# Designed miniproteins, single chains, continued (2), part 68

Each design is a single chain, and the fold is of that chain. pLDDT is the mean over its residues in the fold that is shown.

## One batch from the design tools (miniprotein)

Design m6483
Fold by ESMFold2-Fast:
Structure m6483 (fold): chain A 60 residues (1-60)
Amino acid sequence: SELIEALKSKDPEVRLKAAEELGRRGDPAAMVPLNELHRNDKDKRVRKAAFKALEAIAAR
């Protein structure tokens, strides 16, 4: 998936947008990469977006 690949971008804005879009789509294939991003990303905004995306996917 292009969005899952975007989670590995060097640009935190690209990772942020990808996390938000994956959460909006509710794609369960994104749960493992989003959990990795939430736990290990250097950017606090990206970690928060990944957590919100995980919550949105899990609520479905």
Scores: mean pLDDT 84

Design m6484
Fold by ESMFold2-Fast:
Structure m6484 (fold): chain A 58 residues (1-58)
Amino acid sequence: SEADELIAKAERRLAGSKEALRDYPFLAPLAEEGIRRAEEAIRAAREGNLEKARQLLS
């Protein structure tokens, strides 16, 4: 489903942002924002708010 695809995309972005936070701590504010957006996108997609999930992942 589109929700499952958006969740998968958000989980990949979440993993990437967590890796960036680990490897580049001087970019922490940017990586932390990426983590927040990805987690919010996962929640939005799970709640059926696909428009919000798409916006957060664009």
Scores: mean pLDDT 85

Design m6485
Fold by ESMFold2-Fast:
Structure m6485 (fold): chain A 82 residues (1-82)
Amino acid sequence: MKKEQVEKAEEIAKKAREDLEGAKKLYESTTDPEVHEAIKKGLERGIEELEKAIEHHKDNPEAVKILEEEKKKLEEELKKLE
């Protein structure tokens, strides 16, 4: 059971990382302020999804660590877009 939760956390983290890479490329490809705001909002939603995943897996410290590391990366990248 615990192993399945860790695998799920890794999948969530991987998706967040892929979404972040796509967002960074899109942000760099345009100067459109509406697109920039949409990207920032998307990243903020990603952080909220990781927060929910952390809460859901709070009894599994390995899963929490994976999700927290990815959340910190997403928060750092969002700050760079300010």
Scores: mean pLDDT 81

Design m6486
Fold by ESMFold2-Fast:
Structure m6486 (fold): chain A 56 residues (1-56)
Amino acid sequence: GAMSEELRRKFEEAVAVAETLSGRAKRTILEIALRETEEMGDEELAREARELLSKL
């Protein structure tokens, strides 16, 4: 639905920004993205965010 599409779009934008960053700044953007996916209850996106954080 529109809400899930909007959340996915925001997540993809956050990941794109994070890819231009390193260290603490990259971690912070990904942690914010994880928090937003958890608040919205999107476990699939939350899993993707945790995967990205685990590689830092």
Scores: mean pLDDT 80

Design m6487
Fold by ESMFold2-Fast:
Structure m6487 (fold): chain A 57 residues (1-57)
Amino acid sequence: MEAAAREAGRRAAEVAKETFGASEEEQEAIVRAAVESVRLNAEEPGVGRGGSWDTPP
């Protein structure tokens, strides 16, 4: 699953680069966010609240 998340993050980064010229640093941040999301879901599977974003710890 991490590989799929990383790939999705890379595609999102490419779109950001084309749309508003995202820097390489910003592109890396997008990929990290995608991977982190999968790790959190792996720790607590089935705990999806759908449409709610809490502040990070």
Scores: mean pLDDT 68

Design m6488
Fold by ESMFold2-Fast:
Formats: C-alpha cells, structure tokens, sequence
Structure m6488 (fold): chain A 67 residues (1-67)
C-alpha cells in the first residue's frame, strides 16, 4: 500500500542518515556524499508519495531535504 511504501522509505532514510553521519565523522567524505545523494533520491520519492496521500506539509519537508 501507499502507507507501507512510505513507512519503508522513511525507515531507509533514517538508516541512511545514521550511516551518513558515521561516514562524515570517520572522515569518509566520498561515502558521506554518496549517502547524501541516495537520501535526496528517497526524499524526492517520499515527497511524491505524500502529495499523492494529500499530506502537503510532509511533502514540503521532503522536498526541502531533496534540494
């Protein structure tokens, strides 16, 4: 379902955020940059899904993360 896809992507985004922070702290800037790009891709998809759900406030938050 739409809600299940949103929940799955939000969990993935949280994992990427933790992994990206660890990479940055470790000085692995190439890995941190790659994770950041992947996170932006997920944020763009989440913005689309939240707009489809009619949650424009959440869609706006994810659009900002993606920019």
Amino acid sequence: SLEEEIARLEEELERLDREGTRAAVAGDYDKAAAISERAKELARRLAELYRELGDFERAQVYEEIAS
Scores: mean pLDDT 88

Design m6489
Fold by ESMFold2-Fast:
Formats: C-alpha cells, sequence, structure tokens
Structure m6489 (fold): chain A 65 residues (1-65)
C-alpha cells in the first residue's frame, strides 16, 4: 500500500471530530491520493489519524507498505 510522508507547512486546527489538528513542522503519513483537497493523515508524533486539508502539507517522500 502506497503512503506519502508529509511535513505540515502551517498549523491547522480541527473543526470537526473526524479532522486532525496539526502544528507546523509535524511529520505525517498521508494515505491515498495526496492531490485530493482533503487527505487522511496520521501524525507520527501522536499516532492519531484524521482528515486535513492537503494545502497545509508538503509531500516529502513516497513509501510502499
Amino acid sequence: RTVYKAIAKEDYEATEPDELSIKKGDELLVEGDPSSEWVRATSLKTGESGLVPSKYLEIVGKEEL
């Protein structure tokens, strides 16, 4: 399964229960299509997952799992 390593470019505060709050500089794994407006991401800092707007993320690598 393909995942993408991403870095948060800026802070995002979750507004819905299925969203993930992130801080600038956080490392995340993105599942599925990273070009979608909203992506499912997992924080490598906390292990929590949720939806974040892709515009707040920089894709820095691609991993095959």
Scores: mean pLDDT 79

Design m6490
Fold by ESMFold2-Fast:
Structure m6490 (fold): chain A 52 residues (1-52)
Amino acid sequence: SKEELIEMVEDFAKSLPEEKREKIRKFLEEIRNEEDEEKFRKKVEEFLKEVL
């Protein structure tokens, strides 16, 4: 679900250095307002690929 994906990203952010947390904070602001589930999932997947 959307909520589970947001929680996953938030938990991941807690384990990262401060400089990467800022990038994640900005990303979370973007996805919180995404109403389209498919677009939401694609944004999360793309972000995780970049952070890994």
Scores: mean pLDDT 73

Design m6491
Fold by ESMFold2-Fast:
Structure m6491 (fold): chain A 55 residues (1-55)
Amino acid sequence: EVEALRERAEEALERIAAGDESAREVLQKTVDELSRLGDTRTAMELLLRAAEVMA
C-alpha cells in the first residue's frame, strides 16, 4: 500500500513538472493518505520534492 502510494506520488510529481495543475491535488491527496497511515517522513519528503519541482 505504501509502495503504491509512493509510486502514485512520483507519477504526480512528473505531471506537475510537465505543467499539469490537476496533478497537484492528486499529490496532496496521496500525501494526506501517507500521513494518515503514519508514514509522515515519506509525506514530508514528497512535499519537499514538490517544492523543488514547482520552483
Scores: mean pLDDT 78

Design m6492
Fold by ESMFold2-Fast:
Order: C-alpha cells, then sequence, then structure tokens
Structure m6492 (fold): chain A 86 residues (1-86)
C-alpha cells in the first residue's frame, strides 16, 4: 500500500485553518493525490481509498466518511490531510 510521504510546505491553507493553531497544524501536512488507490497514514492507522468519485476514509476504530474530489480529508489524530486532485 502507498504511504503518505509527500508534504507540501508551500501550500496556502484556507482562512479557517489560519484561525486555529491545532487545526492549522493538522492541515499543514497536506498530501495531494492525483491517482486512484489505497493510501494509509502509518502513524494513526487511517486508510484512504481514493476512487474517481472521491475518498472513502476508514479509521482504525472502524469509523469512516466520504469526501468529494478536492475536499481535504482531516482527522484529529492524523498529522496529515489528504486531498484528491484528479
Amino acid sequence: LPLLEKVDKDLKLPDEFRSGDDYYRAVAEVVQITEPGIYTNTKVGTMFNVTPDGIHVLHKDGGGSFLKPGELAVSPESPYALQWVP
């Protein structure tokens, strides 16, 4: 399975993320994905199934969500945010 290894340090974050330090930090490590596939955050055990229609997020505890292309996948436990950019 591919790892979340890319960090875009030059990414301009939305205004919402600039107002909250913890929220800002969580999104500072954004990984942009351009190809479908399964990605995992090895530190927190979150799995991301990237499909042409969006991202299916599965947390270690079995909780999950669906995000449309272009939306940021953020978890409170994750140092990474994932963005599907087809």
Scores: mean pLDDT 58

Design m6493
Fold by ESMFold2-Fast:
Structure m6493 (fold): chain A 95 residues (1-95)
Amino acid sequence: DLSKLPKEEAIKKAVEILKDESASLLEKLEAANYLLEQEDLPVEHLVLILELSEKYKDDDAVKYLGIKAAKKLLEKDAPEEVKERAEKFLKENGE
């Protein structure tokens, strides 16, 4: 339960969950949602959420989080290749 941890530790744990191949889709959704509620999420963390959404294309909840992450990436000073990836994801998902 990420909400029981100090914010810095919760963010670190959420990132670890997103990188863990053995973590369940539910755990990854909870981790991604927690990260997206943070005010100043780094580009690298937004990319992890976008990658999750590219992997689970048929899940509407994952798609919703991916759209949020992609939109946030376009608002940040992200590398051009990351912005192009975000724009492609939004276009493929009707945005």
Scores: mean pLDDT 83

Design m6494
Fold by ESMFold2-Fast:
Structure m6494 (fold): chain A 88 residues (1-88)
Amino acid sequence: SAEEYLEKAEEYLKEAKRLLEEAKKAKGEEAIELAEKAKELAEKALEYAMKALKEAEGELVPKAIGLAIDAIGVKFEAELLIEKEKKE
């Protein structure tokens, strides 16, 4: 159901954000490893948000869109951090 997909998207996004914050506190290889994990979980959050959007009706539609946008943001922030740390 759309609600089950939204719950999974929220869980993956929460963990992705947690790992991204830990990556920001780390440096070098540790920061890269944490950011890569954050990116992977953000991609899973986006997948479930998109699955939710396909099944969503009414007020669940903007919620699914919001989660997808947040997941894209976390993914890009993680990619930028990985790129920055790899040059050091």
Scores: mean pLDDT 88

Design m6495
Fold by ESMFold2-Fast:
Structure m6495 (fold): chain A 104 residues (1-104)
Amino acid sequence: MITQSPSSVTAKEGDSVTFNVTFSEDVGTDVEWYKQKPGQPRQLLIKNGSTLAPGVDSRISASGSGTNFSLTISKVKKEDEATYYFKDLSKKPARFSSGTTLTL
């Protein structure tokens, strides 16, 4: 089961927010993080566990391996309002997390 916590976060502009994913089994580092805004396709933010995707804001970072993963957004802005998803590529088909909705 892939549960992302928290399920929702309300932040103020300038805050830092962190989303967490924990597994009961080791999934390695073949994992990604995505941002989904209404009316837009899902945007890849992080690939291979911690590598920032091209064109993604440097305020976004990810850490973790094996069983524990986190995504951090520093100095949050109104444009960061979205649902954020983790993707596990260690299994086929690939699995998305429950997601976290960020509001400001």
Scores: mean pLDDT 80

Design m6496
Fold by ESMFold2-Fast:
Structure m6496 (fold): chain A 60 residues (1-60)
Amino acid sequence: MEEELEREINEALGLMFLGIGKLLIEQGDLEGALEVAERLEELGFTEEAERVRKLVEEAK
């Protein structure tokens, strides 16, 4: 039960940072988006971090 709640919170947090990364890319802040990707990786959201990095590479 506690593990389920923490999983939901962590998923929401990961999606929030992914959204911020996408917004930064849309605004042309590729460096800021990469910083968000590093933060996601530090928090254990490796897949979300990889997605942000892919979007940055495609935006170049």
Scores: mean pLDDT 78

Design m6497
Fold by ESMFold2-Fast:
Structure m6497 (fold): chain A 87 residues (1-87)
Amino acid sequence: MIEELKENLLKAVEILEKHTGDTETAKKLKEKIEKAKTAEEIIDVVLELQHEYKGLELSEEEEKKLEEYLTLINEKAQELAPEKRAE
């Protein structure tokens, strides 16, 4: 299920790029996602995404959509690597 987690993370990065206009940060995050081979690496990307979204003024619809993606990803990643704690 790593591929499903990567797809959801890529969607979250696209939302970030749309709001920040920071193509470089989005590119770095996408590269980390593509190179991720373990659930722990996926969790690390989720933490970076949560940090980047802090302080963004998202629309209510986009904030809800983003929370759904990040919650699903974090939940599945924690299930695959329960010993690793998010932050």
Scores: mean pLDDT 72

Design m6498
Fold by ESMFold2-Fast:
Structure m6498 (fold): chain A 58 residues (1-58)
Amino acid sequence: EIDALVAQLGDPSLAVRGRAARELGRRPEARPALEKLLTDPDPWVRLAAREALEGIDA
């Protein structure tokens, strides 16, 4: 499941990328993929990645 969600972080749809980032927010293993998502061209997707990383660190 994690591998499928990580693959979705590269999806052309920003809605798919944002949803995958939120689902990965409880997965410390996803930290490197979420950190790369912080450079996403869509500001909403970047916000979702930051919130997911904050959830992992809490």
Scores: mean pLDDT 78

Design m6499
Fold by ESMFold2-Fast:
Structure m6499 (fold): chain A 64 residues (1-64)
Amino acid sequence: MEAGRRGAAEAARLGAAGAAAGAWGSFVYIDPTGSEKGAEAARRGAAAGDDAAGAQLSGVHGLS
């Protein structure tokens, strides 16, 4: 699971970074488009991490 953990962590971090950027935009309400894109990137990051690692717990959270 070390290789899976690295892949999932990298994908999750990319998604988290997108979510953070989008959340900041939404929080200040400057660019709603950026917020939606950030949220979508976070979902994709979580889903990709689950697919790469094969961890259903992550997939259920992202794909539910």
Scores: mean pLDDT 51

Design m6500
Fold by ESMFold2-Fast:
Structure m6500 (fold): chain A 70 residues (1-70)
Amino acid sequence: ASLEERKRRNLEELRRWMSEQAEAEKKALKEYEELKKKGYSYEEILEKLKDKAPMIRGILAAEKESEERK
């Protein structure tokens, strides 16, 4: 197989992975916001969304870092 064929395959796999990650992050944030609107604390939300907790923590940490770099 050519180098171009291998690059195409790798890019298709990467695009699929990135699309899946973006969708997962969108769903995690939606669930987080819904629980937040119901009056749950950050800690309680992470416990309820235990499988998504690392992703939610990552997103919120990135947002906080952006806020601190004013």
Scores: mean pLDDT 74

Design m6501
Fold by ESMFold2-Fast:
Structure m6501 (fold): chain A 59 residues (1-59)
Amino acid sequence: MDEDVELAKKYLELGKKTKDSGYALAAAIAAQEALKQDPKNEEARKLLEEGIKLANELD
């Protein structure tokens, strides 16, 4: 697994568990970095969308 994708998953999980928008935003940022390296990475796109959605729901 790409390191940025793995980091995004970890932060998204933490954001869901703690209900902290900061972790949700960190997940979105990590997913965006993964997409800069591979724009076709569908997993990274989903993590970015979920991170943004979670951040909006929590804030």
Scores: mean pLDDT 81

Design m6502
Fold by ESMFold2-Fast:
Structure m6502 (fold): chain A 75 residues (1-75)
Amino acid sequence: SIVERPGFKEVTFDSEAAAIDFLLKERPSFVTVVSHGRVVGSISGSKDEEKFRADVLKLIREGGGFPVTLIIPDR
């Protein structure tokens, strides 16, 4: 179970395009990927934004794909 904490933003996506648009807009330093109420994993942001997005998408695919919930710091 995920505990909701102040300073985190949680958003659920049904498509890869929507998840990519979110990551491009928010540019988070850290993302936790949740699928079906289970934490799949977390990715720390890097100076290589393309690699960061690719690593997040790989984690989503390894977790069973969409729908997924992304948790980022609200900073």
Scores: mean pLDDT 75

Design m6503
Fold by ESMFold2-Fast:
Structure m6503 (fold): chain A 70 residues (1-70)
Amino acid sequence: MAAEEYVAKGQELVRQGKYEEAAEQARKALELDPENLRAWGLLAHALLKAGKPEEAKEPLRKAGELAEAA
C-alpha cells in the first residue's frame, strides 16, 4: 500500500470520529514516506481531536517545516 492510501484511510477514519485509528494510518504512511506533509498534518489533526495535544506538538512542527520547504 502506498503512503497516500494510508492518508486516505486516515482521513475517512477522522470523518467517522475514529481519531486513534486515524493516527495509526498516518504513522503507517510516515513509515513509507517520512517527508509526507499530508501524513504529518493528518497525524497532528488526529492527535488533537483525540485530546492528545502534547503528542501533536512534534507532528505540527514537522508539518510546518515541510510546508516552509514548499
Scores: mean pLDDT 83

Design m6504
Fold by ESMFold2-Fast:
Structure m6504 (fold): chain A 69 residues (1-69)
Amino acid sequence: SDATARNLLRTGIEQAKLGNGKAAALAARAAARLASDPKVKELAEEGAEYAEKGDFEKAIEKLEEALKT
């Protein structure tokens, strides 16, 4: 559901802020799967990729953009 996707985006942001890249990426990918909006899917997947690379600043930016969509 979109509500669950939004909660997973928030979890991804929290994990990225803590420097937990794998947990942030897992939450972001789960959000991408559950979101109905293609733009939210795209931004969540980008956030996951940045989190896996350890670029937490960009990961947070992308996941916050997804929440604003």
Scores: mean pLDDT 89

Design m6505
Fold by ESMFold2-Fast:
Structure m6505 (fold): chain A 74 residues (1-74)
Amino acid sequence: MEERLAKLAEEVLKNIEEVMTLLSKQGRNAEATKYSHEATSRLRQAVKNKDIDELEKLNAELTAKIEALRKELE
């Protein structure tokens, strides 16, 4: 259980960094900062509560955001 929680938290953190990088490439630095703060807050709360469902939900939302942003950069 702890291994799964740690792995999900690491994936979420990597995806937050990817969203920030993609937004910054578009010149959307203010949005990148705001998104990072909100996503990191959700990550911290989910880890504190050992809420795997919230981590999976957040990871899915981040993955969808990354896909959308990559498509916008074409």
Scores: mean pLDDT 83

Design m6506
Fold by ESMFold2-Fast:
Structure m6506 (fold): chain A 100 residues (1-100)
Amino acid sequence: MVDEVIASLLRSAEEHERLGKEKEEKGDYKGAGDYYEAAAEHLEMAGDLYLEQGDEEKASELYKRAAELYEKASEMYKKAGDEKKAEEAKEKSKELKERA
């Protein structure tokens, strides 16, 4: 059951990243940021579940991927003029890089 939850989170993250890229290509930077942030949150949750199972290597890999997506979200929010959300996403990226 936990493995199915992790698989679901990873699939949701992949879908949200794809939607984020689509929004970015259309110039909807706010929408792109929101989707990249959601994708990062799902990867962070999957990483936490792997860590709980004792798989530190997979957790570290997912935290690094989540950090990259939070960085993309920060960039999108800056382009949208939302400096507060951009800063919050950048702080999340830095936090996850320290956990990786």
Scores: mean pLDDT 88

Design m6507
Fold by ESMFold2-Fast:
Structure m6507 (fold): chain A 65 residues (1-65)
Amino acid sequence: MEIREDDSFEEVLEKLREAMRKAGFPDAEIDAVVATLRDQAEVYGEEEFKRAARALLDAIREMLA
């Protein structure tokens, strides 16, 4: 699953949750990461949030490969 620039805030979070779940992360850790990204989005805005989420997704993808 890929993050697109036209994806909404909620779509990006959902894709990240799915990627983390496929990588074997516990639900508690997924929830903590999502909460951190929501806090960051409130402070820095959607552009910074999407950048951070993309970097995390790339790291998770490396673990799945």
Scores: mean pLDDT 74

Design m6508
Fold by ESMFold2-Fast:
Structure m6508 (fold): chain A 84 residues (1-84)
Amino acid sequence: DDAARVQQAIDVLESLGYSRERAAELLATMYNLVESGKATPAIKKAVEYIDNGITDPEAIEALKKAAEEVEKIVEEGREIRKKR
């Protein structure tokens, strides 16, 4: 069932113009951030919407874009910033 949820999310992202490879990569990164407890609230909420079944395409599109931008900024920031 989890695999089916993830596959449907990837399909939705493809419909929004993302490649399958890119969609899968972003979703994997978001799940890893949630598991590590380092996800932003936007990323956590995006994962929750996927788990609960996304209903509104407009809502998922806005939330997904925001979550992806935050996720990318967080990862790039960690690469260039000194870690402790």
Scores: mean pLDDT 66

Design m6510
Fold by ESMFold2-Fast:
Structure m6510 (fold): chain A 73 residues (1-73)
Amino acid sequence: MAALLAEREAALAEARAALAAGDRVAAARHLRRAVEALRRAVESLPPSPERQALLEELDAGAAWLAAREAELR
């Protein structure tokens, strides 16, 4: 768990740095990595309706970020 949360924090920091540098493609890629790390962290939790709902929201977020990444150059 803690390692996956650390991966999310690192990916978010890299996304912010990429945005500051004007690299939108790299920023979108790092944001997707952060969402994937969050998904893996949530998957480590015991099964529950809350866990399932959160996984669905993370999947939707990942799909949205992938679409945004495809629009960037």
Scores: mean pLDDT 73

Design m6511
Fold by ESMFold2-Fast:
Structure m6511 (fold): chain A 56 residues (1-56)
Amino acid sequence: MKQEEIEKLQKELNEVLKKGNDEFRKARGDRAAYLEVMKKLVEETSKLVKKIKEVQ
């Protein structure tokens, strides 16, 4: 189990989520921008989740 690597990936995931929340607030009232932010957030979080699974 590579605990140190998992901790680093969890920090990156938290940073992506915080950035995503800020971008959602900015996209308020713009559906196209909202969908773009959601798509990017899903892609970034999916990549990090896969990496976490690989190092567990």
Scores: mean pLDDT 77

Design m6512
Fold by ESMFold2-Fast:
Order: C-alpha cells, then structure tokens, then sequence
Structure m6512 (fold): chain A 75 residues (1-75)
C-alpha cells in the first residue's frame, strides 16, 4: 500500500497541474501538448498500481485528465 499511496499522490499532482494548465492556458496547442505529457505519466503510474482500490482511484484520475484534455480541445 505504501508504494500505491505514493503513486496515487503523484497522479493527484498531475491532475492539479492539468487543472492549472486548463485554467491559465492562452495557447490551446501548448496546453494540449502539456496535458498529453501528464496523461502519459499518469498511465505509467496507473500500470504500477497493485491494489484494486488504488487502480480504481487511479482510473478515476486518468478519466478526469482525459476530460480536461477534451475541454481544452473543444475551446
């Protein structure tokens, strides 16, 4: 659980960073590129999660990152 908790905290930081990018973005192309990088990092962390509960929480964060990406793309 300690490793899963650390990885989930890292994923949460990626979500926080993505939210800031969406809020503060003045360049949609640059914002999309940054969010894509955060999504790739989140996917790698998600693949390393071992507990079912951690995997569900990680997937929820990944889903939210993908939703933020769509928000920028539609703006």
Amino acid sequence: MEEDEKKLAEIEKLVDEAEKIVRDSTNPQEALKKIDELIEKARKLLDELTSPEAQVRGLAHLFYLEALRVEVELS
Scores: mean pLDDT 84

Design m6513
Fold by ESMFold2-Fast:
Structure m6513 (fold): chain A 70 residues (1-70)
Amino acid sequence: SEKEEVLKALEKEAEKLISKLKDEKAKEEIKKLLAETKEKMEKLSDLEAKKLARETRLKMIDIYDEELKK
């Protein structure tokens, strides 16, 4: 399904970001964001789920970028 493909892509991105981080708090924030997004995606249409996944991906990248600046 389209939702499943989008979710797999999002999980892969999260794993890549987490693997590059040293700070446990930043890893936990990304994991929490991913989990919350997964729950929300189940209740949404395919189009809304794709939109949410894109927004979540950008938020995960922001967490990563801010950690690199510290």
Scores: mean pLDDT 85

Design m6514
Fold by ESMFold2-Fast:
Structure m6514 (fold): chain A 92 residues (1-92)
Amino acid sequence: DRRVRELEFGEFAARIAAEEARKRGDEETAEAAERLARALARAAELARAGDWEAAEALLREAEAAIPEEVRERLNEVLQSPEVREAVAKYLA
């Protein structure tokens, strides 16, 4: 339950980060965030089915597929006030 919720929070944050990156004109970071969100959604499905090994493997592959420069920009967007406020409202 808690692990599934963490994956769902990650999916939400990644979706908001994709929207924010797109508003900034950074399509590469937006596409990476969208791929990460899809991986987190799929991992949550696998986790709900009890397949934690497949969920973890999928997330490892998704993270490894993001180039270093894009990962740094994605982390900056995830730490932006816009994403933090949206995540805080989701947690309320």
Scores: mean pLDDT 84

Design m6515
Fold by ESMFold2-Fast:
Structure m6515 (fold): chain A 81 residues (1-81)
Amino acid sequence: MEEKVEEAKKRVEENPNDAQAYIELARAYLDLGKFEEAKKWAEKAVKIDPNNKEAYRLLAEAYHQLGKYDEAIEAFEKAMK
């Protein structure tokens, strides 16, 4: 699991404008239970690609795990389009 974070970080360093690289990093942090980091990188992915439903799903899950339910609902609604 921690190895996946390291691989995703390397991809971000190699491709800093690739929303998919940040999605992989956010997913890896979510899998580790590091919800603040998952939120941070999912927000970065959304800024690069604001139509990316996967980024909004990860952001919604991170907000939900952090107890930020209003923000989780808003992100989830954007993911459902």
Scores: mean pLDDT 82

Design m6516
Fold by ESMFold2-Fast:
Structure m6516 (fold): chain A 63 residues (1-63)
Amino acid sequence: GPRVTVTVTGDGSGIGSDGSIYPPGTVIEGVLLGVTSDGFLKVRDLATGRVWTFGLDKVEVSG
């Protein structure tokens, strides 16, 4: 997928499979994996290799 920059703008908008969250203001360089039908963005974090799920209304995406 394309490389993207994701900026977390809301609390709890970046959630890992283990229940961890990105705080607001976090900037993630990643690879866009897709968007779910319920409005979540899936991104692989290039720094950690982890897949994160973000609410579309709580993140800014550029690439």
Scores: mean pLDDT 72

Design m6517
Fold by ESMFold2-Fast:
Structure m6517 (fold): chain A 63 residues (1-63)
Amino acid sequence: MEKLKQENLEAARESEERARELYEEAERLEREGAPKSEVERLRINADFLELTSKSSRYLAEKL
């Protein structure tokens, strides 16, 4: 049980870090005048990773 809990916590952490990087990239591109569609695509991907992270944390919390 402990190992599975740790694996889910690590997965959640990795997804959170990746989502954060994508949000930061989106903000940087927006500041540089990149197309709105490109910025929105990055934010959508980041949102998906946040949902994935939340799911992994929920599973870890139950273990």
Scores: mean pLDDT 81

Design m6518
Fold by ESMFold2-Fast:
Structure m6518 (fold): chain A 96 residues (1-96)
Amino acid sequence: AEEMLERIEKALKEGKFDEAIELVNQLYEEHPDDLDLMERVARLAAEYSKDPVAATAALMQIIAAREEVRLGGDPVEAAQSLKDAAINALEASKKA
């Protein structure tokens, strides 16, 4: 997981948003219930996003996903929501 996070950050630093999105999808497929990992992905996407609205939405989704799991929600659905928010922030950056 750590090596994949480093590869995602490198792709983001190089402006390779399509590569970063593919790596995020692969990481989620390998770890679909790892909420901590998807939070780190969402934070990276927000940091490197060129769309401040999408970046803010990703950060707000971290709070929502954590609260959902705390209340007995499904960690897989919570992790998926963070993956989707991260990808949305990166897709929005391609249009900026």
Scores: mean pLDDT 84

Design m6519
Fold by ESMFold2-Fast:
Structure m6519 (fold): chain A 82 residues (1-82)
Amino acid sequence: MEKVKELKEKAKEKRKEAILVEAEGGMEVMYHSSLALGSSEEEAEEHRRKADEVMEKADKEAEKLLEEAKKLEEEAEKLEKE
């Protein structure tokens, strides 16, 4: 039972990390998007590219954390059902 609890806690931590990564990425995207609205077309293009880069990076990092959490949750479920 203790091992199941540890796996579930570890999974929760990774899910929280994924949420924080996405939230931070989203805030940076919002920042660059806001700058694009007040900029010349050329500068706006640069800010949009930066926003896309930040979003892609955050999504990939979050996906890795969520996959790790899912594996830990599956291990916990198997131990709990046995």
Scores: mean pLDDT 82

Design m6520
Fold by ESMFold2-Fast:
Structure m6520 (fold): chain A 88 residues (1-88)
Amino acid sequence: TLADLRARFAALGQDFLRTTRALYAQTGTDRVGSLQQLIAYNDQYIATLDALRDQFRALGDDALAAAADYQIRLAKQLRQQAEAQLAA
């Protein structure tokens, strides 16, 4: 189960990088729609990481819990940037 959680965490990080790059590339043709999708995607990513962080803590893996918390902070920063771009 810990190995499965680690694999999910790694896969989420790779998907986050891929999806974020694709959505930013789309801002050249559909700025508003792409930024809205980026915000929604970050909300889902944060919720998933929040659950994984709590599971890592429950298993006593404080290092992975801290890594998940760090990724949550980065996703929140990106979400705030996307919100600011939509407001402009």
Scores: mean pLDDT 84

